# Designed miniproteins, single chains, part 12

Each design is a single chain, and the fold is of that chain. pLDDT is the mean over its residues in the fold that is shown.

## One batch from the design tools (miniprotein)

Design m389
Fold by ESMFold2-Fast:
Structure m389 (fold): chain A 74 residues (1-74)
Amino acid sequence: MEEERERRVEELAAQIRAGTDAALAHNQTDPLLAYTPEQIARLRALVDASAREAAEKRLDGVATGIPGVSYPLP
């Protein structure tokens, strides 16, 4: 059932993006450690590019991380 899988992939990808947004918001609370707007844009682009792939692999039972992003952020 492709439609059900697609829905679950979108849901998981949205959760991954929401987690990244929360982590970036926390990073912005310390101006000495805060990422630059360019770094934030790049991290969001990387997460967006990989969130769907990570969600698909999770649904397939494969343990994956988000490439280029670690939590907690610095």
Scores: mean pLDDT 67

Design m390
Fold by ESMFold2-Fast:
Order: structure tokens, then sequence, then C-alpha cells
Structure m390 (fold): chain A 63 residues (1-63)
């Protein structure tokens, strides 16, 4: 599912940045939700990719 893909991407980003997988998953989920609230279609690969990128930025600001 899309949700599983988003969580796994967040866990990997958390590990890459030296944070916990849980913290990464939370940040990436927040990024994806912000993209959806801005009018992106959550079913598209582009929207998911943009949300993941935004989540990476969110996590960097928290650590």
Amino acid sequence: SVGEKVLKAGEEIGKELGASPELGARAVTKGVLEEVEAGADPRTEEAIAAGVEKGREILKEEI
C-alpha cells in the first residue's frame, strides 16, 4: 500500500540521517500529509516523492 511505502521510506531516511526509524517515518508521513493538504493527489508517485523530500527537510530541522 501507499502507506507502507511511505513508512519504509521514512524509516530509511531516519537511519541515513542518524535518527531513529520511527522519527524518520513520522517526519516523512507529515511531509506527505502537507503535500496532500496543498492539493496533491496521494495516489501519484510525484506527490509521494515530493512528500518524502519535504519529510527529509522536516527531519533535518528536528535533529
Scores: mean pLDDT 78

Design m391
Fold by ESMFold2-Fast:
Structure m391 (fold): chain A 69 residues (1-69)
Amino acid sequence: SQTLVDAEFESEEAAREAAELAAKMPGVLSVRVEGRHVLATFASEAAARALAEALAKMPGVLSVRLAVV
């Protein structure tokens, strides 16, 4: 199983900055930007939670959700 982090931001610029942070996280499997959303997958729920906590502190964050896929 994998864990998905889906974060929505106020701007595409904020989403791109968040994607750069996500790509540097240990254990990241994929990172994708869709408009104002950043979608990152991890093999580890703990690694996904660490990203979610970091993204929740970023300027312009609207929501962060975790899903097991």
Scores: mean pLDDT 86

Design m392
Fold by ESMFold2-Fast:
Structure m392 (fold): chain A 68 residues (1-68)
Amino acid sequence: MAIEYLKEALQALDSGDIDRAKEAVRKALEVAPPEAQPYLQTALRHLDAGDVDAAKRALQEALKKIEE
């Protein structure tokens, strides 16, 4: 489920595991609803740039779009 992958990504970032977070975000993109996909793509771009704080914000926005 997309929510499970998003929680995995956030947990990975809290532990400093950027590679695990990127993998979880890519898996979330495969199953996420269309309204959440732009936020997941934004999070992935921030992770590629090393901006963990911006990535966490984008992932939280994606979670809100899926849960609401």
Scores: mean pLDDT 83

Design m393
Fold by ESMFold2-Fast:
Structure m393 (fold): chain A 63 residues (1-63)
Amino acid sequence: GPLEAQKLLQELGKKEFSVEEFERVAEEAGISRAAVSAAMRRAGITGRVLSSGQAGAVLQALA
């Protein structure tokens, strides 16, 4: 879930992620691509890359 995805993102230690990389991490944590897309829309986040803060906001929108 979102807490598992957040832990995986922290372990990567990166300041930014591609949307594809973020979707892969989310899938590893059991979050579907449809759920990620819906959460990005709710968080108002668009573009091809996410900061670590933006990724965290998307994960919070999944709750």
Scores: mean pLDDT 81

Design m394
Fold by ESMFold2-Fast:
Structure m394 (fold): chain A 83 residues (1-83)
Amino acid sequence: SLLDEIRSKSTQDIIDMMRDYGDRMDRLGTNVPPDELKKRIAATPDPAQRALQEAMMQAQLNSNDVLSLLANMKAIEEKVKNS
């Protein structure tokens, strides 16, 4: 699974992934509290970008730990890439 793949990575690789996803969230405008994020999502005109923002928000809210969050975000990225 993606979670097992993430768990097998080195500490440095995990840090790099966290940085990369943080940067992606900043670019998407999703690195903000949930209430502000909902407003930004509602203002997003592109349905695909809005769906990605909603998926990332849901991943953040439902992830119990950093590794699960990274695995969920990687799953979203893979779905977007393979669409």
Scores: mean pLDDT 71

Design m395
Fold by ESMFold2-Fast:
Structure m395 (fold): chain A 67 residues (1-67)
Amino acid sequence: ADAAVARAQALLAKVDRARLEEADALLEKREVDGDRSKVEPTLREVMREAGLPQEVIDALLAARRAV
C-alpha cells in the first residue's frame, strides 16, 4: 500500500504542474455519478485527457486502490 503511494508521489514530482492542473480542472468539470465502481474509469479518462503519461495514471490508480 505505502509502496504504491510512494511510487505515485515520485512520478507526480516529475510531471509538469500544468498537466496536473488540467487534470484537476477536468475532474471538477465532470459530474461523477456517485457510483464508486465508475470512479476509476472516469479518473483514467480525465487524466488521459489532461495528457498525463500512462505510467503516472497507472501509479495513481494503484495508489487509490491501495488506500
Scores: mean pLDDT 67

Design m396
Fold by ESMFold2-Fast:
Structure m396 (fold): chain A 65 residues (1-65)
Amino acid sequence: SRLLELAQRLAREVEELVARRASPEEIKSAVDQRIAAMRQELEAKYHPTIDSIELAFYQLIRSLE
């Protein structure tokens, strides 16, 4: 799934930030910005199902903490 690929990419980016010891604020900012960018990218194609997909992504990311 394309959406799963995007979620896995974000998870890897977060892991890289943690590895370089980025602050919690930097990690949060990066996650928020990436989710916003993904939402904009997919909005024209999958509106209005984006809300459900975004929630699933956010739950997945939180489970990695």
Scores: mean pLDDT 70

Design m397
Fold by ESMFold2-Fast:
Structure m397 (fold): chain A 58 residues (1-58)
Amino acid sequence: HMEAEVTRSSDDRLVLRLPGATDEDVAAFKARAQAAGWEVVSERRENGDVLLELRRVP
């Protein structure tokens, strides 16, 4: 199980850092975000961490 760190939050945008996330962890977070009305707009990898930028869907 992964803990996500919220690095930024705004009205319709979130940036989450997933330290040491596997591809499976990332997929699981994307699925949960989508179920909650969020869309992944970018994915970046930095030093073993995954950064996900999310946008709220209408």
Scores: mean pLDDT 74

Design m398
Fold by ESMFold2-Fast:
Structure m398 (fold): chain A 73 residues (1-73)
Amino acid sequence: KLSPEEALEKIKNFLSSFFGIDVSEIDVNKPLKDWPFISDKVLPGILAFLQRELDLPSSINEDDTLKQIAAKV
């Protein structure tokens, strides 16, 4: 099972690859809903992917930051 640190790096690398942005542009303390390059149409799919990929024991939502999501692993 992933540590919170490993989960955060995995999330950052996934989002960097998916959106074609540099990992340094990812603000781990910003809620997902407030990210300028994530549209309302894409957000539910990202949440579903992260929930499944990280095998999270609790639900995540658009108000969660990447740091909070990684801490739920």
Scores: mean pLDDT 76

Design m399
Fold by ESMFold2-Fast:
Structure m399 (fold): chain A 99 residues (1-99)
Amino acid sequence: GPALSPEERQARLNEAGIKAVKGEELPKEVIDEALEEAIALLEGESNLEPVLSKITITLKDGTTREVTAKVSAENLAAAAIVLSSYGIGKSIKIEEIEE
């Protein structure tokens, strides 16, 4: 199956991070793709029990995105790492939904 090697994935994340550190604006398409990757990780499979939660992602440019998904601490950590590696993430707020 198509899998990036750990080295190839790290190289891509490092390149995006270097651009962010240099104050170079990432193209909107790359920011949108990184955000969608983070959201997909939130909704992904986990070995931990997922909890229905409202997640508010705030980017350094002031953009906010709200998503409602069943997430675990493992999924949240993965999403936070992606956003941090791209240099675009500012904060993630999590609110559990009782249903």
Scores: mean pLDDT 70

Design m400
Fold by ESMFold2-Fast:
Structure m400 (fold): chain A 69 residues (1-69)
Amino acid sequence: SSVLKGIRELQKEAQELLDDPRLPPEAAVAAAVLTMPSIMASIEKAPKSVQEASLETMRRLVARMRALK
């Protein structure tokens, strides 16, 4: 699925942000949540509409976190 591929790519971006010492602590907490295996497992089992909404939400969150460093 292109949606699940996009979500996994955003999870990798969130991990890169978490590994960046320039990221503020508040944003690091958000990045850590996005990299949690339980969150990803829930999205993979969710209906396609929820997966699509999750992709859009994660994309916006990752972009905001990236802008803070």
Scores: mean pLDDT 83

Design m401
Fold by ESMFold2-Fast:
Structure m401 (fold): chain A 87 residues (1-87)
Amino acid sequence: MAATVTVVIKADSPEAAKKAAEEVSRVLRASPGVLAVDSTVDEKSKTAVVTGYFEDVESARAAGEQARRAAESTPGVTEVRVGVVPS
Protein backbone atom coordinates (compact mmCIF):
# COMPACT_ATOMS: atom_id res chain seq x y z
CA MET A 1 0.00 0.00 0.00
CA ALA A 2 1.48 3.33 -1.10
CA ALA A 3 2.05 6.05 1.52
CA THR A 4 2.81 9.75 1.91
CA VAL A 5 5.28 11.24 4.41
CA THR A 6 4.75 14.86 5.45
CA VAL A 7 7.51 16.63 7.42
CA VAL A 8 6.62 20.03 8.92
CA ILE A 9 9.61 22.04 10.13
CA LYS A 10 9.60 25.25 12.18
CA ALA A 11 12.82 27.23 12.56
CA ASP A 12 14.15 30.39 14.19
CA SER A 13 15.15 31.85 10.79
CA PRO A 14 14.07 31.50 7.13
CA GLU A 15 17.62 30.30 6.32
CA ALA A 16 17.38 27.48 8.90
CA ALA A 17 13.95 26.43 7.54
CA LYS A 18 15.32 26.35 3.98
CA LYS A 19 18.43 24.38 5.00
CA ALA A 20 16.31 21.86 6.93
CA ALA A 21 13.97 21.47 3.93
CA GLU A 22 17.00 20.81 1.68
CA GLU A 23 18.39 18.16 4.09
CA VAL A 24 14.98 16.47 4.55
CA SER A 25 14.41 16.43 0.76
CA ARG A 26 17.88 14.88 0.28
CA VAL A 27 17.15 12.12 2.85
CA LEU A 28 13.71 11.33 1.37
CA ARG A 29 15.04 11.26 -2.24
CA ALA A 30 17.79 8.80 -1.18
CA SER A 31 15.29 6.50 0.62
CA PRO A 32 14.20 3.08 -0.75
CA GLY A 33 10.75 3.06 -2.36
CA VAL A 34 10.61 6.82 -2.99
CA LEU A 35 8.47 7.94 -5.95
CA ALA A 36 8.56 11.76 -5.62
CA VAL A 37 9.52 14.53 -3.18
CA ASP A 38 8.05 18.07 -3.01
CA SER A 39 9.11 20.90 -0.71
CA THR A 40 7.68 24.32 0.17
CA VAL A 41 9.27 27.00 2.37
CA ASP A 42 7.34 29.94 3.84
CA GLU A 43 10.01 32.49 4.77
CA LYS A 44 7.55 34.75 6.67
CA SER A 45 6.47 31.98 9.10
CA LYS A 46 9.94 30.30 9.02
CA THR A 47 8.17 27.03 8.23
CA ALA A 48 8.98 24.32 5.69
CA VAL A 49 6.79 21.42 4.52
CA VAL A 50 8.41 18.47 2.73
CA THR A 51 6.21 15.73 1.25
CA GLY A 52 7.54 12.34 0.11
CA TYR A 53 5.53 9.78 -1.87
CA PHE A 54 6.48 6.13 -1.30
CA GLU A 55 5.60 2.71 -2.75
CA ASP A 56 4.71 1.27 0.69
CA VAL A 57 4.01 2.26 4.30
CA GLU A 58 7.12 0.53 5.72
CA SER A 59 9.47 2.48 3.40
CA ALA A 60 7.58 5.68 4.21
CA ARG A 61 7.87 5.17 7.99
CA ALA A 62 11.60 4.37 7.82
CA ALA A 63 12.25 7.39 5.56
CA GLY A 64 10.13 9.67 7.76
CA GLU A 65 12.14 8.68 10.86
CA GLN A 66 15.46 9.44 9.11
CA ALA A 67 14.04 12.74 7.80
CA ARG A 68 12.93 13.71 11.33
CA ARG A 69 16.48 13.11 12.65
CA ALA A 70 17.98 15.16 9.80
CA ALA A 71 15.61 18.07 10.49
CA GLU A 72 16.17 17.94 14.28
CA SER A 73 19.95 17.94 13.67
CA THR A 74 19.75 21.16 11.62
CA PRO A 75 20.86 24.25 13.63
CA GLY A 76 18.00 26.70 14.18
CA VAL A 77 15.19 24.13 13.84
CA THR A 78 12.74 24.57 16.75
CA GLU A 79 9.98 22.01 15.96
CA VAL A 80 9.58 18.97 13.69
CA ARG A 81 6.39 17.01 13.02
CA VAL A 82 6.29 13.87 10.88
CA GLY A 83 3.11 12.21 9.60
CA VAL A 84 2.72 9.04 7.54
CA VAL A 85 -0.59 8.42 5.77
CA PRO A 86 -1.43 5.33 3.66
CA SER A 87 -2.46 6.32 0.11
Scores: mean pLDDT 86

Design m402
Fold by ESMFold2-Fast:
Structure m402 (fold): chain A 56 residues (1-56)
Amino acid sequence: MKPKFFGGKLYSPRPLDAETRAFIEEVQALAKRLLEEEGLDPGEVGKRIQEYLASR
């Protein structure tokens, strides 16, 4: 736990639903995997994420 300056929750007016949190984490994990595993450019990673979100 890091209750210093920046805690993420401090910027959120309310707690997020579990489904919303899981979705955000999944998207972040996908982006990180595409960048590290596939070695894609940031722009290409963004396009792949948009396609994934649209198809979800």
Scores: mean pLDDT 66

Design m403
Fold by ESMFold2-Fast:
Structure m403 (fold): chain A 112 residues (1-112)
Amino acid sequence: MNRDLLEEARKKLEEAAKLAYEALKSSVKEATKLAGEAYKKVSEAAELLKRAGAHGWLIGLVKTTGDMLKEAYRTLKRAAKVGDTEEAKKLLKQAYNMAKAAAEAVDGELSS
């Protein structure tokens, strides 16, 4: 595996986790923007992992994290119209935990 690409992917996943966590504490409008930015970072990390020759299970974990952020983004857009944010907060919390776990998994590959 290419270690430089893995390190860049790890940093993108850490950035995504930070954005998802920040979204949990933000207004609906700001949380929507932050969730979209986190999704972009996770998508960039997935492409870096593919280029690095990372294992399929790790790429799959990162893609699932991206899907969760995309659903959080969609849910926040709906919440802005109806005022119910509980579903979006649950998805953001799950995405935060998964992005953090994915970053730790990439760090494990770097340590091997």
Scores: mean pLDDT 84

Design m404
Fold by ESMFold2-Fast:
Structure m404 (fold): chain A 98 residues (1-98)
Amino acid sequence: SAVSEELRALAADDTPENYARAGELLMRALGDKAVEKGIITEEEKEEMAARVAEVARRLAEAKTEEELAAIEEENRAILEEIEKKLEPTVEIERKERE
């Protein structure tokens, strides 16, 4: 709820800084659960949040199709890596809700 409210506020201003902040918030929310379950460390959570924030900022700053394509490829690789690390967290949360 708090994350959703902050994301809505950030969406009002379409800036590179707000894209970076939104990515950081989402990653920290997911990472907090993963740290709680012992899947990743707090250091890994902060590292992933920083990487997502940086790529989101660069995507918002891209001025050419070539720059956008290169950043999108990097973003896809980073997100795939993060999704694989966080996948066990999603499975555990699903089991706990049952």
Scores: mean pLDDT 69

Design m405
Fold by ESMFold2-Fast:
Structure m405 (fold): chain A 93 residues (1-93)
Amino acid sequence: MAKEAAEEIAKLSEAEKEALRAELAATFARAREVIETLPEEARRRALALLDEAEAAYLAAIDTAATDPERAAELLRRAEELIRELRRLIAEAR
């Protein structure tokens, strides 16, 4: 559950949070490379979804220690955006 993920992130040290942010940045960079292979219209929609998901994950990491409920909501939103992105990519091939 997103709440459990937010609680786990809240327990991370600053060094572990920086490592998580770096891993996310690398993962999203690889996803952008896949999206660039899509037709222009699908690519524009996919990039918008990916950008929103990345922003939500980063905001969740930053917020987890001070507002775990808000962090859980951001994680749920990011997961929903990624599910929509995966469907869009599958349909666009």
Scores: mean pLDDT 83

Design m406
Fold by ESMFold2-Fast:
Structure m406 (fold): chain A 60 residues (1-60)
Amino acid sequence: MQDEIDSLSVEQRAQQARQLIRDGTDQPRLDLLLAQLSKETGQDASTIRTVIQNANAQVG
């Protein structure tokens, strides 16, 4: 799981996190994706989740 996430670009991780948030499934994978995005962007995981949720609301 972690190695698979590590092989993704920041944009690919964000896209997968967006899909998982929309579907409401696979919380362990979502948590790992948000943690990695937090480390790479310098934003809190909760902030990243909120940004993705807002983006989903605008395009869904």
Scores: mean pLDDT 71

Design m407
Fold by ESMFold2-Fast:
Structure m407 (fold): chain A 73 residues (1-73)
Amino acid sequence: SRTVIDVTRTLDTAQAQEVLEKKMDGYKQAVETMVTKMGHTVKVTLKPAEQAAQPLVDQVEAELNKAAEEAEK
């Protein structure tokens, strides 16, 4: 059985925007490496630091969890 790694972070609007625009590919690659090379199941949980950040935080969380799930196949 695979070890589950829970990644939890709190992001504000500016941080979530920066991840979506500039850091998304790097974070996806890191998640894919943990799944494919280390044999881990990765679950990303992101929390908004402010209510206005929620839609951007939800996008980042969905993209990273999708990358982890696809890498596990």
Scores: mean pLDDT 82

Design m408
Fold by ESMFold2-Fast:
Structure m408 (fold): chain A 85 residues (1-85)
Amino acid sequence: MSPIEKMLKAGEKLKEIMKTLSTEEAKVLALAFLHEVREQAEKLGDEELAKFAREQEARVQRAKTKEEIFEVMDELLEKLREKAE
């Protein structure tokens, strides 16, 4: 399984866990996941994915609702799905 496929699978499970958490707890997990995606993207030389992850980190930091955090996660998972295929 590629690093991108592993991140996609982890992100899908994380999104399910986030449904049971508070907004602030979900924010912490989303930021941790985005940090991991960015680090892996930088190691792979994927500047597009690294830039995308940085932009999404800023969105999560300013998010006030779980819905905003889930929008970021959905966009990230879609990006990872495109990269995996």
Scores: mean pLDDT 85

Design m409
Fold by ESMFold2-Fast:
Structure m409 (fold): chain A 79 residues (1-79)
Amino acid sequence: MQARIEELEARYAALVAENEANPQPIRLPAETMNELARRSGEPLVFTEDVVLDVTSRETLEEMVRLLEEGMALKKELAA
């Protein structure tokens, strides 16, 4: 299971580097940002639309998915 967590963290780091190399200004509704924050375990509340410099919305969604899976696996290991 540890190897899977390391794989997820490596993939996340690669997506961060991709966003830094090819940022695109993408406007996301506050509701979408709140959903992504909740899924990633961040205690954030957005009241207005957010513009993020990311490669794509799909890249952002994949990053959140990797964080969500990683958190679930880490919680299981801590049990």
Scores: mean pLDDT 75

Design m410
Fold by ESMFold2-Fast:
Formats: sequence, structure tokens, C-alpha cells
Structure m410 (fold): chain A 77 residues (1-77)
Amino acid sequence: APSVMDQVRAAAEGAAALARALGLEARLEVTDDRVVLTVAGVGTFTLEVVDAERGVIRATETGADGRTRSETVWVPA
């Protein structure tokens, strides 16, 4: 089965591909525990695996001005 990080990466790659298909400039950075998607003129979206065994993910949205707009923690059902 794919790891939580593999699933997060695949979702972020899909989002980056969609942004590019819409004519937006998108950059994707992957590390051991997080994926950062930057969309020019929109902002930065960070998905961080805070607990890989339980599948807990933190999603942070930062505006183009560098200020945090939202932070959400996803916990599996």
C-alpha cells in the first residue's frame, strides 16, 4: 500500500498539474515529511505529515504576501 507521504505527494502533483493546465505557474517541493506547492500570484500550500502511522496531515495555506491564511489538521475517520 502507498505510504501517507506517497499519497500526499500524488495529490500535490495532481494539483500542480491542474494549476499548470489552467495557465498558472506552479512549483512543487517534496521533502521527507512535507510537500510545498507554490502557485504564482495565489500563494503557498504546505501539506505536512505530522503522524505517518495514524495518517495525520497538517495543511497550511500562505498567501502571496507570505502570511498564513489557514491551518487545518486532517485526522482519519
Scores: mean pLDDT 82

Design m411
Fold by ESMFold2-Fast:
Structure m411 (fold): chain A 62 residues (1-62)
Amino acid sequence: MNREQLKRRILSALRASKGYVSQSALATGLGISQSTVSKLLKELVREGKVERKPGVGYRAAR
C-alpha cells in the first residue's frame, strides 16, 4: 500500500471511531508499524485533517 493509501486508511479509521484514537490502536488496527503511523499522523495534523490531543490521541478534523 502506498503512502497516500495509508493516509486515507488512517483518516477513514479516525472518522469511523467518533472519538480519540491512540497511535498504537491505529498501528494494530491497520497492521502497520507505530513509526509509520506516527509519521503519517504528524503529516495529517500539519495538513489540518487530523486533530491531536496531548495524552489522549488523534481524531479526524471536522
Scores: mean pLDDT 80

Design m412
Fold by ESMFold2-Fast:
Structure m412 (fold): chain A 63 residues (1-63)
Amino acid sequence: DKEKAAEKASEELLKLKKEKPEEAKEYAKSIAYQMLDAGLDIELVKSDKEAYELLKEAYEELK
């Protein structure tokens, strides 16, 4: 389920941001890459604004 996968990724990303912000940035890049490879849209996480902004930043760096 794409929505549940995005939700779990969002939760883990937010957890890492609180505990290890630098590792959260690298994890966001890993998630962004995996989502692109799986054909998932970043908009799946837009309901969680904090996770959405982290993933959006990672997408910009992947250009």
Scores: mean pLDDT 71

Design m413
Fold by ESMFold2-Fast:
Structure m413 (fold): chain A 66 residues (1-66)
Amino acid sequence: SEMEKRIEELERQADELSAKANKLYEEGIKNPEKRDELSIKATGYGAEAARLRVEAQKLREELEKQ
């Protein structure tokens, strides 16, 4: 269904953002001078991923109410 495709797309986008956040955290460990800047950016990606997962969860709940 279109709703199932939307859920998969939201989860995919969230996974990509989480992966980007993890890479930035690892880069911050390797480059202490950039740690604070990279941590802030990573936190932003993580927050966006969490928002997308909440949207996906709401759509899952709508599908289950049949």
Scores: mean pLDDT 87

Design m414
Fold by ESMFold2-Fast:
Structure m414 (fold): chain A 94 residues (1-94)
Amino acid sequence: TEKDMYNKGLKLFNLGKYEDAANTFDELVKKYPFSEFADKALYYQAVSYEKLNEPCKALKSYKDLIYGFPKSKFKKDAQKRVKDLLKTYPECDD
């Protein structure tokens, strides 16, 4: 289920297994793009990519959250992270 996949991703994230977490959240978003867990999965996927020093991948996940989920409670944090990341990594724009 979407919930089981989200919980698996969170467990991996909390263990510091950021690559496995990001991959699990990516699978959730691909299989269940409109689930109640999709915006949360995109947020934690983006944070996982930041922890892995993958700023362009993090930016894409944050942008997918901002544009796909305009009423998400994570939108403000995602917008702030996009601004901060683009200042440091302007090459990741687009």
Scores: mean pLDDT 88

Design m415
Fold by ESMFold2-Fast:
Structure m415 (fold): chain A 72 residues (1-72)
Amino acid sequence: MTITLSVQQIIDPDGTKYYRVTLTRDGEVVRQRRFDTKEEAEREVKRLIEEYGVDRVVESPTVRFPPPPPLP
């Protein structure tokens, strides 16, 4: 039984930046949360590690898209 915590930073094409935290047990997603700030995501990660005794933390590559053109 392996509990894995996955964190990924996502930047949408419109410039919206957020973080997705996924808690997986034996390959199945148990919890998945979106956070608008890095600070909120980091606090939740620490809490989940303490609550579930996470075996492994995986950081996915940052996904970044160009900002939209400055048109109305």
Scores: mean pLDDT 73

Design m416
Fold by ESMFold2-Fast:
Structure m416 (fold): chain A 74 residues (1-74)
Amino acid sequence: SALQQALLAINEAEHASSADQAPVIARIRQGFLRIVAGDIDGARRIADEVERDPAIGPAQRRALDLLRQLIDSL
């Protein structure tokens, strides 16, 4: 499922993240939790914030892309 893919991507990004990237991945996790809670506007706001963070690397970007894909599918 999309949720299982998201959880796997977040877990992989957490293991790949430096200390500077930890807040970014935590924020992406919050974005997915907003979707689960039905707060799609909150999830969009989080995705937009993360997209502007200069600390995002390839692993964080993959998780962000999955978050954006879920938002756009709703």
Scores: mean pLDDT 79

Design m417
Fold by ESMFold2-Fast:
Structure m417 (fold): chain A 62 residues (1-62)
Amino acid sequence: SSKKQALTDFLSTVPRILPENAESVADALLSDGAPPETRVDTLRAAGILSEEEKEKLLEILS
């Protein structure tokens, strides 16, 4: 899907995410588990995402 591609492309630019892991992170954000915003908040709290990267990721997910 275009949303998965947009997420994968964006996540591959995040310095603390290995590019080879970007697609699996995108799949996790789109999975039937916790809401995507909760997973994004967890990545921000862990220091993996900056505040700007969190905002951009939430924009793509909306």
Scores: mean pLDDT 81

Design m418
Fold by ESMFold2-Fast:
Structure m418 (fold): chain A 77 residues (1-77)
Amino acid sequence: MSVEEARKELLGLLVEAAKENSTPEEIIELAYKKVKERYSEETAELTREAAKAAVEGRTDEFRKLLDEAARKAAEEK
């Protein structure tokens, strides 16, 4: 899969986690679990860090971490 497709899928999982849960901690944990079901623990951890950056309003760090997670996810397919 391409890095762009991986980024879109990971972003979709983050959005889904945010819709299901109201607290930042629940959103972060659910995003990690959803990604871990489809990808490696490394990709799931990068996505967890991205989710944490997003809920804390750290937009630049969120974009960087999501890009790193997407590259890792693309390498697994």
Scores: mean pLDDT 80

Design m419
Fold by ESMFold2-Fast:
Structure m419 (fold): chain A 84 residues (1-84)
Amino acid sequence: SVEEKAEELLREIEEKFKKAAEAVHKGDLSEAIKILEEIKELLREAKRLLEKVDPERAKELEQAIKHVEGLIAKLEELKKEKEA
């Protein structure tokens, strides 16, 4: 079902956030950014699946996408400082 597919994507997103946090902790900002970009795409897929079934949840996912974009931008700035 659409809801089962969305649930699977959300579980994958949770696991990827854990991996992104581990990458940041290890100072691997490039890997963290890569994982956050993957999370962003999975959030977009989950939003698409839920948009017609649960519009309120889809709006929450849109907000989550914006937050992830902000995290990517912050990590890219930190990476520039580290590589300078």
Scores: mean pLDDT 85

Design m420
Fold by ESMFold2-Fast:
Structure m420 (fold): chain A 82 residues (1-82)
Amino acid sequence: DEGEELALEGIRLAMEGRYEEALELLRRAVEKSSDPETMRAVLELVEEAARLDAAGAAPGVVAAKLTAAALLLIGAMIDQEL
């Protein structure tokens, strides 16, 4: 699934603090995914992580949002392959 590959790379970039590149990939993931609703939810969590990081939120709060995005994506991937 091209959308899953884009979303996984997007989350990886977000975890590196490369939010502009991450959000670009996640927007493409929504367009190319067989599960666009899940990809949109992942995009929204990463958008919130970027906003919180820019606002000076504690690193743990930002990490929690990125972890939620990663777990949502992993859960969707498992559900699609089973």
Scores: mean pLDDT 82

Design m421
Fold by ESMFold2-Fast:
Structure m421 (fold): chain A 86 residues (1-86)
Amino acid sequence: SDEEIEKKLDELLDEANKVVFTDVEKLKQIADEILELVKSASKGLQAKVNAHLGAMELGLIMLKAPEEAIEIVQRAVDEIEALLQA
């Protein structure tokens, strides 16, 4: 189960990286799907996903990406951080 969740989360993170500059609507869908799956993931997987999204957020800020894309990723990071503190 955890291996299946990890594989799906890795696929979603890869898809997010492909659309982060081109399709904000799809990025939001992917972020929402990551947030739903992450609730069922181990604390270790939650931390891994949070690290990847945090790196993506930093990259978007440094590359001066649209504010809407930054806000989508930031919201996902914040929600996963809340899960890690629970």
Scores: mean pLDDT 87

Design m422
Fold by ESMFold2-Fast:
Structure m422 (fold): chain A 97 residues (1-97)
Amino acid sequence: PSTAEIYKRLAEKHVEKAEKSEDPAEQAAHYYLASIYYDRAARITGDEELRKKAEEYRTKAQELLDSAPDKEAFQKRFNEALKKHSKEIEEEVRRLL
């Protein structure tokens, strides 16, 4: 698979994990990571639909933050989720390469 295909698959996996998450902060972290990977794929391919998906999922992550009753606690949990899932992504990329 191409690097762009790998990024698309990673983005799709993060969307699935976001939809299954019961924790809004963890859901936001997955949407944010999906946004990053769709953006990277879009930069490689020039595909406007991937750019739209990147913006869509970035917006979903932001909406979760904006609706949080305690934004400081949300941000802390969001950052912890990003650290946890960044290691999983590194391993997934290694498996696909």
Scores: mean pLDDT 82

Design m423
Fold by ESMFold2-Fast:
Structure m423 (fold): chain A 80 residues (1-80)
Amino acid sequence: PPRAGDVLDVTANLTLSDGSKIVDQPATLTLDSVEPTGIDGVFRVTGTLTIDGVKYRVEGTLVVSPDGSLRTLSGTATRL
């Protein structure tokens, strides 16, 4: 299971503070917090997301497939 301090490769689907969207982007997520949601493989997270060297503060939902092979992040992001 994901933990605070983990660095994960994810596919990101995010809404930015200006209303623009990041869709199906490969990214690296460094987790600051992880909370279980009561659904297997679904976590409420905060962290720092890096896409092509650009960093974002993120808050959202991390979904991990049962085999751990797929990780998707959805939520909101603010560019750092």
Scores: mean pLDDT 83

Design m424
Fold by ESMFold2-Fast:
Structure m424 (fold): chain A 72 residues (1-72)
Amino acid sequence: MLTDQQLEEEVADALARMNAAIGDLMVARAKDKAAAQAENATVQRAMDIYVEYTRQGKTKEGLAEYKKVLDA
């Protein structure tokens, strides 16, 4: 049997490890979200470029630039 002091220390260690694991999971989720947001921002930037070229009557040039931004 563990002493009351050893039990308290083991519970404190378990809580510390659980908090560290939750922290690591939150960091991993933040990285995944940042990657998804970066990809969405690239698509939006490509769309804005295409619209601007189309507004100038340069639809073919706009489509080429759109593909170039997505492939970068």
Scores: mean pLDDT 76

Design m425
Fold by ESMFold2-Fast:
Structure m425 (fold): chain A 95 residues (1-95)
Amino acid sequence: MPSPLEILEQAIKKIKEYVKKGDTDKAIDVLAETARKLEEIAKKTGDKKVRRLAIFVGSQESLLRMLKTVTSDEKLIKKALERAVKILEDELKKY
């Protein structure tokens, strides 16, 4: 099985690609899929660190989905995605 860190690293790469292409919906979908994969690993292994990582990734997704409900400004959404990527990269360094 890919490690939780490898899953997050691949997700960050895909999010950056979609942001560069202007596909903010697919970037948010990558966060959703990543949170689900991490949650599945946490449930199977009982690993509390993986569970916390899944919650953290899910919180970033929820914030971005909320932004899309209150604004149609794609530039603002793109900047929020770029900030989420930096936050995820910093969180990844702690593991």
Scores: mean pLDDT 82

